# Designed miniproteins, single chains, continued (3): the designs that were tried, part 15

Each design is a single chain, and the fold is of that chain. pLDDT is the mean over its residues in the fold that is shown.

## One batch from the design tools (miniprotein)

Design m8487
Fold by ESMFold2-Fast:
Structure m8487 (fold): chain A 100 residues (1-100)
Amino acid sequence: MELARELGLSEEDIKRLEAFVEKNRPIMEEAAAWPEEEQKELLEELSLEGAVLLAEAIKGKEVEEEEAIEILEEVAEKTGGNMSFVERLREALEKRKKKE
């Protein structure tokens, strides 16, 4: 939520992100009992899914993960937002592609 505000997203887009977090709360609570490596993989996966949801909200259409990151990068550049977050999303996507 706070990151979405830093990116200059609307309240409606922020509400969509909040709904995504609530939807994934049960799996996040279950993951608290998992090994740290598996928790990290889940967080990276959920971050990519959240990025797609945010990008789709911004563009009003379905987007692929790579396009979603490009959209968020463009938003961050225009708003002076958190580029480090965009870089982390890119790293997560690259790791996922290498893992097959």
Scores: mean pLDDT 68

Design m8488
Fold by ESMFold2-Fast:
Structure m8488 (fold): chain A 60 residues (1-60)
Amino acid sequence: SAAEVARIREAMALSIAAALTPENREEVLEVDVRAGILRIKEAVGLPLSAEEQAFLAATE
């Protein structure tokens, strides 16, 4: 369900944030965590917007 997907995305983002050092946390979160969340969205079959697809193409 959409609620389950949202919960997984939130948990992943929080886990990644907790693992980062304070010195690089903000920089990594701006790119890597957003890309990770969007890849989870794609993997569970949720549609990505054109902007979201372009972001993923630009990051990796």
Scores: mean pLDDT 65

Design m8489
Fold by ESMFold2-Fast:
Structure m8489 (fold): chain A 79 residues (1-79)
Amino acid sequence: MTPEEIREKLLAAKSREEAEKLIDEYFKNNPQLTIEALEAVAREAERRGDLETAQFYRDLVKRIRKEIIKKYLEEKKKS
């Protein structure tokens, strides 16, 4: 799965709830590609003047990055 495929599916989502479900699924498979796709969606929304959607995805990226750091720290503690 590519960041472009994730981006297209997120843009095709009929609701924020559907988008969040897709994001959760993709994040479990590949967190880095999911972040790239979310940043791409945010940039596209901003380019189209949809600042609310752009902010939503930026906030989501910030939350996901925090989760990745948390998991990294948990792995370090288990070593």
Scores: mean pLDDT 74

Design m8490
Fold by ESMFold2-Fast:
Structure m8490 (fold): chain A 81 residues (1-81)
Amino acid sequence: MEEEEKKKFEEELEKRGREEGEKARREAIERGVVSAADLAGKMGYYRAEFEARSGEKLRKMTDEGVKELKEAVDKVVERLE
């Protein structure tokens, strides 16, 4: 039962990460900042992953927050083994 919940959680996490990443990337492209699109996509993905893993909602972050966001995700993943 917990294994089934874990599987559904992982599937939802994957879907959420992809959706947030694509959304952020598309927004960057529409602004004409194609070179930043991949970074925006990554930021969206890391945010979704952190929120899903920790159950916490992240506050608005600046571009400098990308580094902190990655560190936060890595720390959560490390705690989960």
Scores: mean pLDDT 56

Design m8491
Fold by ESMFold2-Fast:
Structure m8491 (fold): chain A 92 residues (1-92)
Amino acid sequence: KYLEEIYELAKKYGAEVKESTISRSDALAYEKELQQLSEENPEYLYSGVLIEETDTEAKVLEIKIPSSLPEEELRELNERLLELIEKIREES
């Protein structure tokens, strides 16, 4: 339910969201990958959000936001995304 709302919210703002599963040992590599993507594609802002974690794996939402998005809209998107992510964590 809330994951679907995240996809719909992102679409409304022209952002893209995908689910990814990473190993806990790859967490540092994942952060470096997001930094590299941001450096290579300055037209987008990349962020990763942890939604679920186990002893061996972490599920993350990778969010790609157009850098051209107005600050007010970016703030609204981020506030709503955080609210929905919190609800997902509560249901897990």
Scores: mean pLDDT 75

Design m8492
Fold by ESMFold2-Fast:
Structure m8492 (fold): chain A 98 residues (1-98)
Amino acid sequence: MTTLKITISGAPGLTEEKAEEIGEFAREKVSELSGVPAEDIKVEVEVDPLAGRATITITVPVPLSEEQLKKLEEAVKEKAAELLGVPAERIEVKVEQL
């Protein structure tokens, strides 16, 4: 098992509801990239809407490759930008595997 930490910053319009939606999107994307069923992936979301920041913690039974982590980062950034109605370049997304 491995833990992925996704940090989203630069998103002052980010609400708890939108952060939860991004978290579910990330679960689906991790499932797609890893081949693990979404039901076997645990997601926890913490949001600080005043700071425009969210932290998404994902627990996966298998580690992801560096390429898969980069694809996840790009997909989450695109999804966050779409939900907030801002250019993707304004959103900062960092993915760490623990």
Scores: mean pLDDT 82

Design m8493
Fold by ESMFold2-Fast:
Structure m8493 (fold): chain A 75 residues (1-75)
Amino acid sequence: SVEELLDEFRKKMEELVNKAKTASKEEGQKILDEAIRLAAETYKKLVELGASQEVIDEFLKLANKYIKEIKKILE
């Protein structure tokens, strides 16, 4: 379901944020790449499930927030 997909996305992104805090530069790049891939995959699945535009917009805002957080940690 859309709700299960969003809950799994949040959990996985929070795990990636935590991993980024102790990551080397090489590990950090892999974590960022994984976060971007996860966001793209989740977006595709949400569209395929017929999620509303409001749900998609909320998701994109959330995905952008997590990716920015990871980038900031890796600075």
Scores: mean pLDDT 87

Design m8494
Fold by ESMFold2-Fast:
Structure m8494 (fold): chain A 75 residues (1-75)
Amino acid sequence: MIEELKKKIEELLEKLGKARLANDIPEATKLSKEIDELLEKFKAVASEEEYEELLKEIDEKNIENMKATMAKLAA
């Protein structure tokens, strides 16, 4: 189901953010590959509009993770 794929992608993005903060390159690479595979599955079952909306949500989450990292460095 589309919602299950979206939830799994969001969970992996959270783990990817943590791996990047820990500078764990092998883990970050593995998680990126898993996310890409799930995005391809999502793209195959979702409309173009739904896929673009998910990509927008991913970009927004990445910006939030970057802001959180910058806030930690500023503290």
Scores: mean pLDDT 76

Design m8495
Fold by ESMFold2-Fast:
Structure m8495 (fold): chain A 98 residues (1-98)
Amino acid sequence: SLGEKVKDALAGKSKLSDEEVQEIFDFIDKDKSGKLTRQELEEGLASLGVHLSPVELGTLYQIGKDEQGLIDLEGFKKALEEFVPADKLIREAVDRAL
């Protein structure tokens, strides 16, 4: 499902294609504005079964947003690619120390 693809991408387990990112974005962008608000991002991800904490959602939004506080397709793609879960950061820090 699209939700499982998003979960796997956010967990760093898989990489989404440009086509898959567009399909997910179009699903979330229900008004077809080409831009997402933070609320549309939260509600759209929740409708896909992707439930993020307020901190995780805030991090994703900050990576993806433009100067107007909106997320376009390019910003959404960047947010999915640059999001790093805390457990992965801890593992990478341990690997560098050993």
Scores: mean pLDDT 75

Design m8496
Fold by ESMFold2-Fast:
Structure m8496 (fold): chain A 98 residues (1-98)
Amino acid sequence: MEEEAKKALVEAARKLAEAGVVPESVVKLIEELFDPSLSELEREILAALIVMALSIGAKYSEDEKLKEAARLLGEAVAAAAEGRYEEALELAREAVEL
């Protein structure tokens, strides 16, 4: 589940980066979120930064599907940071399908 969640989150992030909603650096931050060497504090801070970037990107997008994909990916990032990989995977897959 963790590896599948990571793959889906990265795919959703790449879709949003290619659409210009978020910078490519957000894709790398999502990959770093799955680094097992991160402390709980570091993971929480990283997740918060990613969610903030997605929220800002969504505000400046005029595409309703891209706004929704960014929101779903933000929820998936929060779930993944808490170890809720099954929930993160479902949310990320929904974001990719939009």
Scores: mean pLDDT 87

Design m8497
Fold by ESMFold2-Fast:
Structure m8497 (fold): chain A 74 residues (1-74)
Amino acid sequence: SDIEEEFLKTLIELLKQIKETSDVAERRALYAEMAQKIKEFKDYLKTVYNLSEEEVQKKIQELLDKAEAEVKKG
């Protein structure tokens, strides 16, 4: 899904910014933005694909793990 690919890219970009920032206030703002993007994507999965809570949580965790792995490689 193009939306899933864009969400994964957004997670990677936010995690890179979090890793690179030395400012505590900026880091908190980035984590808040990431939490909001995760919430929006969970709502999308529930509404469009009619996934259960368990399926949504599994998909989010898989994408977070992929994003963290990509940031760790770079």
Scores: mean pLDDT 87

Design m8498
Fold by ESMFold2-Fast:
Structure m8498 (fold): chain A 68 residues (1-68)
Amino acid sequence: MIPIYDSIPDIPGATYYTISRASQLRQIQLSDRPMILILTGQLSLSAQATADALRAQGYNIVAVVRRD
């Protein structure tokens, strides 16, 4: 289960991506680097599902942050 936070955790070596709409997901390149997803707007309502879908696509998502 990917941990979901209301504030950005300090994870060394992690890359941060702030996403407010689904079209922005296509701009994220696949990488083995730890990734923190900051989900805003409508995507924050489906944070777990969004993170699970990206993890299934090969993204190394270590944490999700919900904003709004």
Scores: mean pLDDT 75

Design m8499
Fold by ESMFold2-Fast:
Structure m8499 (fold): chain A 97 residues (1-97)
Amino acid sequence: SAAARREREEQERREGIELARELFDLAAKHYGDVEGLAAAAEEVAARLERHPAQAEAAEAAREVAEGLRKIASGEGTDEGAAKAQAGLARLRDLIAE
C-alpha cells in the first residue's frame, strides 16, 4: 500500500541518517583509521541523493562524507572534522522533526 511504502521510505531515511551519525562517532574515536568510514558515509549520501524527497538529508549526509574524506586524506583534518560535525548536527535536526 501507499502508506506502507511511505513508512518504509521514511524508515530507510532514518536508518541512513543514523548510519552517518555512527560513522562520525567512529571517526572521532579512530582518527587514524577513517578511510573506510569516509567511503561508507559517501555510500549513505549517494543512497539518500537517489530520493528527491530526501534532498536536505542527502546534503547533510554529503557534508558528513566530505568531512570524513578530508580527515581520511590527512589534508584539512580540523576543517574536515568541523564539516562532518556540522552535517551531523543538521541530520539530527532533520530527524528530530
Scores: mean pLDDT 71

Design m8500
Fold by ESMFold2-Fast:
Structure m8500 (fold): chain A 100 residues (1-100)
Amino acid sequence: SLIDEAKEKLESLTDPKERRSLLVETGFRFGSELLSRLPEEKRAEAGKLFYEFINAVMAGDLERARELGERLLSVLPEELREEAREFTEFAIEEVKRILA
């Protein structure tokens, strides 16, 4: 999975800038795949929430990131929620490590 690939690459990265770049790249790849699996009428809302989520994560606003992640999950079909939850949790935990 994209998350497993990202976790493996992160084990070899010590530079916070490189870790942030990988997180952004993984986010774009995940978001693109997620939106492509949604019906047209859901893409605009989900895309906006995903974009705002990534921005909050990259800004280190973990409270806002959690709120936006929950809102994103609530607008997704049930079959996509677990994958999206796994990604949102991964992104938040990784940025916490970058900020530490």
Scores: mean pLDDT 84

Design m8501
Fold by ESMFold2-Fast:
Structure m8501 (fold): chain A 97 residues (1-97)
Amino acid sequence: VDELLEKQLPRIKKLYEEWLKEHPVEIPGAKRVELNVENLKKAIDVVVMYVAGALSIEEAVQRAVKLGVDPRLFLFLVEQTLGKKARDEALEVLKKL
C-alpha cells in the first residue's frame, strides 16, 4: 500500500494544490503540514474508518487532529470520497474544536 501511495503522491499533490486554490480554507489553530506519504496515509486511514462507519464525523475529525493531519487535507479527502455536503459537515465540526 505504501508503494502505491508513493506512486500516486505526485497526482494527489497536484489535485490537492488545485483544490486548495478553489477552496481557500482558514481554520483557527491549524498548522500547514507538508504533503508526504506518511501524512497522506494517516489522513486516508481516518477517512476510511469514517466511510466504513467505524467513526462518526466528530470522532474522525478529532482523530485527524490528534494524529497531526492537516485539516485541509482531511477536508479534501472527505470531499473526493463522499462529496461536498460531507466536506461542509466536517468543516463545521473542525470550526467548533
Scores: mean pLDDT 76

Design m8502
Fold by ESMFold2-Fast:
Order: sequence, then C-alpha cells, then structure tokens
Structure m8502 (fold): chain A 74 residues (1-74)
Amino acid sequence: SMEEAEAEFASLKTLVDALVAAARASGDPALIARADELEALMKQIGAAVKAGDLETMKALREQAGRLMDEILAA
C-alpha cells in the first residue's frame, strides 16, 4: 500500500541520511561519490511515492539497497 510505502521511505531516509553523513565524514572520494548517488536515488524514490507509483518506488528501493550494500562493503 502507499501508506506502507511512505513508512518504508521514512525509515530508509533515516538510515540513508546516517550513511551519507558517515561517508562524507570519512573523506573518501569513492564513498562520497556513492553517497551522492544514493541521495539522488532517494529523491527519485520520494518523487515516486508522491506520484503514487508503487512499482517504480519498489524498483528504485531495490536499486538503493544494492548501492547501500556497496557503500557498506567499502
């Protein structure tokens, strides 16, 4: 549901904001570049949620998960 999607987005945003802050604090250009990509992707997810496009939101969320795994593995 969209209500569940909004709750998921809010939870994801909290985690992403913390991860982005940590990446920027590291001073690692590769991590900072990945963090910037993740922020751009979060804006796209937010737009999909606002538009009620649950299918696009789910696809972008999967992409965000992969990018987060890459940042955490670095």
Scores: mean pLDDT 83

Design m8503
Fold by ESMFold2-Fast:
Structure m8503 (fold): chain A 84 residues (1-84)
Amino acid sequence: SGEVEELLKQLEEHIKAENFQGVKQLIEKLLSLYREDPSSLAPYRERILALLDEIEAKLDEIPSESLKEELKSLIAELRELLEE
């Protein structure tokens, strides 16, 4: 869907900019979309998992321990829902 495509584009930009608050908000939005309709993310599964790998590689660059732990939890939740 256009909404998921736009969210993934924004997520890629926030990862590049190291805007981890923006990354957190977009992962929360993706989780919300999954809860409403699990099939909405299925066409984007591989792209989302690759983006989660990129975020995980940058977690140690986050100055806020609370934000780092929040992101670790959100990434783990979204990954678990998408992994097969």
Scores: mean pLDDT 86

Design m8504
Fold by ESMFold2-Fast:
Structure m8504 (fold): chain A 73 residues (1-73)
Amino acid sequence: SEFEKNVVDAILKDVPLEVLKKIAELRKQGGKTFEVIKRSVAEFIKNLTGVSDEEAERIAEALFKKIEELAKK
């Protein structure tokens, strides 16, 4: 959705590329550290936007997919 894209883009503008690359690496490793990051990001999106848990999780997933795309460049 357009709303999802706007939220993802706003977060990406505030986070340095070096940090995004580390998040992408942690996601690939699939460890407990990434599970904490994933949960925290979804909760942050929910608190900022007032969307449901399910919608926050979808936006978080879209954010992580964009981070992975940017980290490959």
Scores: mean pLDDT 81

Design m8505
Fold by ESMFold2-Fast:
Structure m8505 (fold): chain A 71 residues (1-71)
Amino acid sequence: SSAAQRQAILDQGAAEVARYQALADRYDALGAELEKTEDGAKLAMEAHAQAGLYLMRGSSIRIEARAEAAK
């Protein structure tokens, strides 16, 4: 691949990672708000778990983009 093609792959991957990071941040913020109420504890745990899944997805995309760019 050309240097320009490799950079485009990395830029696309970075943009997707940023979107999943933003989703994770939103769910963690929701969880933090739910933790302020006794009745919100279970929903807070679910919100933080969802944030963790988005972070894992972002990590996978970053690895895939770097592997593809290295070809």
Scores: mean pLDDT 87

Design m8506
Fold by ESMFold2-Fast:
Structure m8506 (fold): chain A 95 residues (1-95)
Amino acid sequence: SEAREEAERLKKEALEALKNKDYKTFEEKLAELERRAQAGDAAAWEALAEVLEYLVEEMKKKGVEESEIELGEKAVELARLLAELARAGERLERR
């Protein structure tokens, strides 16, 4: 619950910074999400996937090369898979 609320807050702050072209704040919030995700927080991996999905949609709007868009879409899929693996790990630790 608390981890999910914090990941959602960091995601919203990262997306707001990106929309305002505040790349320093965006990178700081993204780094915190990555740190939490690497520590096994499934909600942080989900938040990272949503941030990457937003970036891919912005790339599509700007006419970025199809190969770069495809790479971005694969990164979103990987982040979502890592979220599922983190949740599976949490279930095993509770036994």
Scores: mean pLDDT 82

Design m8507
Fold by ESMFold2-Fast:
Structure m8507 (fold): chain A 57 residues (1-57)
Amino acid sequence: EVLIEKVVPKELLERTEKALKELVAKYGRFDESKIDEIAKKYNIPKEYLVKIIELLK
């Protein structure tokens, strides 16, 4: 696309999806206290992961 409005890489979105699946699978929910640990594990900005979780609710 010639005009780029979104700057989020596809790989970042894919890592975020994997992080969310692991969060739910291990903790049965999007546990806020575990978000930081999971974000670091998947090399995702914590702020971005939190925003995605909010969108899913």
Scores: mean pLDDT 69

Design m8508
Fold by ESMFold2-Fast:
Structure m8508 (fold): chain A 55 residues (1-55)
Amino acid sequence: MSDEEKAEEYAKLAQEYQNKAVRIVIETGKVEAAAEEIAKSREYGEKARELGGVT
């Protein structure tokens, strides 16, 4: 289950960055401050998809 475990790890990272992005926007009022977190969330989401399939 190494690929599945890696996919789950990347999926968790994607969720962490997504949650952090939302939190940053709420706390700072600046979408720009969360831009990198949003981008990283997408990148980790794509890595999870490549390793574990779509879902």
Scores: mean pLDDT 78

Design m8509
Fold by ESMFold2-Fast:
Structure m8509 (fold): chain A 82 residues (1-82)
Amino acid sequence: RLEEFHRAGEEVRRLRDEFKERLIQMGASEETAEEALRKLRQGWTPEEIGKWLAEKDGLDPEKVAELAGEFMERIRAIEESL
């Protein structure tokens, strides 16, 4: 179980880093990308994150919602496998 937990933790960290990098490439600041991760952790939906980033940094809300949705589904799959 410790090995599974370690592997899951590393994968979650990698997914968070990938998500932040993709948001930054779309025009978000590093600080804003980190805030998006915090908001998702607080229970914000992908659609809410997309709208928020469109208002804050002018990002495409549909593309952001797709990225956030993909990220959340991948995190959920890892959590359910534990």
Scores: mean pLDDT 81

Design m8510
Fold by ESMFold2-Fast:
Structure m8510 (fold): chain A 63 residues (1-63)
Amino acid sequence: SVEEKFLEYLRRLDLGEAIRLFQEGKKDEAIEVAKEHLDFLRKNNAISPEEYEELKKLIDELK
């Protein structure tokens, strides 16, 4: 599912807080934490453009 793919990416990026929020049913908060960290990773060249775009797509599908 889209949710499981999102959780897989959160685990890959070590976003423990976002994982916890999502598992607690706080989807909107988890998405915001993930977006903030994605921006940080992108600014520091720590994520590939392909992974960044895939995560953005997953976030849009979760809305």
Scores: mean pLDDT 80

Design m8511
Fold by ESMFold2-Fast:
Structure m8511 (fold): chain A 118 residues (1-118)
Amino acid sequence: KVLELIEKAIEYLKKAIKILEEALPSLSPEEQELAREAILQARSAIVNAEIAKQYVEEKKYEEAIKYLDHAIKAAEEAIELLNQLDPSNPKVQEAKAYLEKAIEYLEEARKLLEEKLK
């Protein structure tokens, strides 16, 4: 069920974006810039995950893995940006947890696609 795993990852990426957008007014100007960059990285992860879904449906598994790798990298970059923010902010912590969950689903999808290439 590779498609279901990618769809769950996209859901968690969207949840992370929503919680970060809600956090923006409470952040300092410097933290707002980092959070906006994290939102852009999470949006990039969604775009790459959706492209990976299309390649899975076309049975182009090598190309799908490539775009899953791009999605994972973007989500990891979002976490690195959020790690520069106040660690006591509960919305930032919640967004990081959602990004980590999205990465878990993308990694599981990637693993299942590699099994299809064997």
Scores: mean pLDDT 91

Design m8512
Fold by ESMFold2-Fast:
Structure m8512 (fold): chain A 89 residues (1-89)
Amino acid sequence: SAEEEIKAFMEQYRAAHPDTSELLLKAIEYALKAEQYYKAGDYEKALEYAEKAVEYYLKAKEKEGAPKEELEEIRREAEEALEEFRREA
């Protein structure tokens, strides 16, 4: 199942990258869920998980001390990508 595949991937990723923050791990997990829903044709859930992936990625970068200018750039790029996705869904 997609859930089991994502769980297995996340366990392998944690083992390979033990210093990865929990916020960044959550961002990766939500991105994988977004991809799985997109492939299944559930664009509403794909968009929801994509938005969560962006949220946790920004939280991870902020906690790592990324400057405000970098966080705003990431947010702009993410909003443009999400808007394009909304138009296609």
Scores: mean pLDDT 81

Design m8513
Fold by ESMFold2-Fast:
Structure m8513 (fold): chain A 80 residues (1-80)
Amino acid sequence: SLKEAIDEIIKLVREALEKSTDPLAQETLKQIIDELEKIKNDPSVSEEEALYFLEQAIETLSKIDPELAEKVREILEKYK
């Protein structure tokens, strides 16, 4: 399910946050986690809107952690 995919992505991003030593990367990762948690918990967010926000998160991650972005994309592709 989409919620399971989002949960897996949040766990992966949190692991990256724990390993990060760059304060700017940490801030960006925290922002992504907060956004995904909001999307997961808001019943008014459509599946299409959630997928759009996930694609935006992947684009942001690709600029700071390309390996993490690839792993997140793999989770999303398994859902699609």
Scores: mean pLDDT 83

Design m8514
Fold by ESMFold2-Fast:
Structure m8514 (fold): chain A 79 residues (1-79)
Amino acid sequence: MEEEKEKEIYEKLLEVAKFAKELLKKGASKEEIEEEAEKKALELGLPPIVGRKIAELAYENPEASAEEIAEKVMEEMKK
């Protein structure tokens, strides 16, 4: 079912988003967060561009939760 695939993708996006938020909290630069998020996305079988988008959203919206970032990227992937 498509719903099961969406859940698996969301869980992977959430893992990358949490990772990016952790790097932000540690004071990593935008470039470092983008590079590390791209690598994490690739390890999880996601396109690198998805990791970069997560990193950009986390950096631009430091108050956003990892869940909010993952949901926003999921919506963009559907469009």
Scores: mean pLDDT 81

Design m8515
Fold by ESMFold2-Fast:
Structure m8515 (fold): chain A 85 residues (1-85)
Amino acid sequence: ALEELYELLGEFGKAIREKDYEKAYELAKQALELSKKIEDKNLARTLLGLLRKDLEYVLEQEEDEEIKKKIKELIAEIDRQMAEL
């Protein structure tokens, strides 16, 4: 549901502010899955674009190569999903 997605995006932003990038990754993954249930494709594209931008910031801040790899893979999945909207 759209309300659930907005709640997840709020928690995602909080995780980034707290520098909990592993939690930010997990929340972003959940947000991507919920975005697939949004009927408004323009809204879904906008929200995925914002999610992608914040994940790029997390990728720049993260030092752990394993977490960085997971984030890069998630960004690629978001790009693929946005191309299908």
Scores: mean pLDDT 84

Design m8516
Fold by ESMFold2-Fast:
Structure m8516 (fold): chain A 75 residues (1-75)
Amino acid sequence: DEELKKLREQGEKAKEEALELVKKGASDSDIVDHAVKALEYYKKANDKEGIKELKDWMLKHVSPSVFAAVAIRVM
């Protein structure tokens, strides 16, 4: 439980970093790296809701090429 909580917190932190990168117009590669990191933490935490929310956010806020790059690396 405590271990899974820490993994979820690390996932949220990586997600917030990806959000700030999109907001600042950072490179696609930086956005991909942080989104992949967030998804990997959520997967380790078995946080299905966090995975769903991050995927939904990406579909709305990142380019199709960024989404595809994340999908190839973690899905």
Scores: mean pLDDT 81

Design m8517
Fold by ESMFold2-Fast:
Structure m8517 (fold): chain A 83 residues (1-83)
Amino acid sequence: AVDAARDAAIAAAEALSPELRAQIVAVLDELADLARRRGPDYAVRAAEQVIGIIRGATEQGKLSPEDGEAAIAALRVFAEGLA
């Protein structure tokens, strides 16, 4: 389940720029590891926290709206895959 959720989220992240895609893949790997160590509920909450950080960065102009939306979509795919 965790590996399938991670792989689906990585596929969703393919629309991102190469630099940002690499960062999101690293985050997804950390969240997958958290899910294996602490369980899916912890990983879902951590993913929601990262989504909040990305949303804030987009609102502050630190990240493009397009990249922010795509990154959030990938994290949501991961969280839904753990359900």
Scores: mean pLDDT 81

Design m8518
Fold by ESMFold2-Fast:
Structure m8518 (fold): chain A 70 residues (1-70)
Amino acid sequence: MKKSLDEIIETSVALLSDPDPAIRGAAVHGLLELGKENKAVIEPLEKALETETDPAVRALIEKAIAEIRA
């Protein structure tokens, strides 16, 4: 297992599947900050967007992907 950045990314990606929309939103914010250094987080965010049902969390994912790609 990797530690540090890789472990934090893996944990945040897992939280995108949390039953609480507030926790999923927090995970999106965490992945956005990590995405400034590692664009590999874009793929998990795109996959999360395909299954996300909460409109506010969907908007956060779309914004995060756009900001990381900029």
Scores: mean pLDDT 80

Design m8519
Fold by ESMFold2-Fast:
Structure m8519 (fold): chain A 93 residues (1-93)
Amino acid sequence: DVLEPGDDIDLSLLSEEGKEALEQLIAMQKAGVKTPELYKLVAKIAEGAREKAENPSVFDNALKHYKELYENNISPEQEEKEAEELRKKREEE
């Protein structure tokens, strides 16, 4: 009946796409994965939550947590540069 706050995130604030992204984020976070994809998923969740925006506090905490990962581990410019180099490597091989 009563779930933990971390488990009972207000899914009503998320789009269907955001709900699936959140599920993936939780699984990856449990596995200790730190990839640029984490921040991209957070951005999608935030965008969907903004549209529904009934209780921003709940999703805002999760967003801030993943923003810390972005600020410390990932920069958009660095991520885009790495992705482009990977793409070029595939083309050359």
Scores: mean pLDDT 56

Design m8520
Fold by ESMFold2-Fast:
Structure m8520 (fold): chain A 76 residues (1-76)
Amino acid sequence: QELIVKQAVNAFSYDGKTSKAEMEALAKQLAEDLKIPVENIVVEINKEIGKYSSPQEINAARERMKDFIAAYNKYA
């Protein structure tokens, strides 16, 4: 379960330009198919964001996180 969450987080954090449709597809998979609690997803996303060194990268990743959580809640 944790491995799958990390794989999903890495997919949308990797290039910082994951599309809204791609985020919604990942969120749907985690919410509907795997039923991973949102708290577990937020913890892993925050760990990934914590690896960034620049404020610009951190802010961009946090905006992506907000979009992802909104998509997750749509399918949960």
Scores: mean pLDDT 68

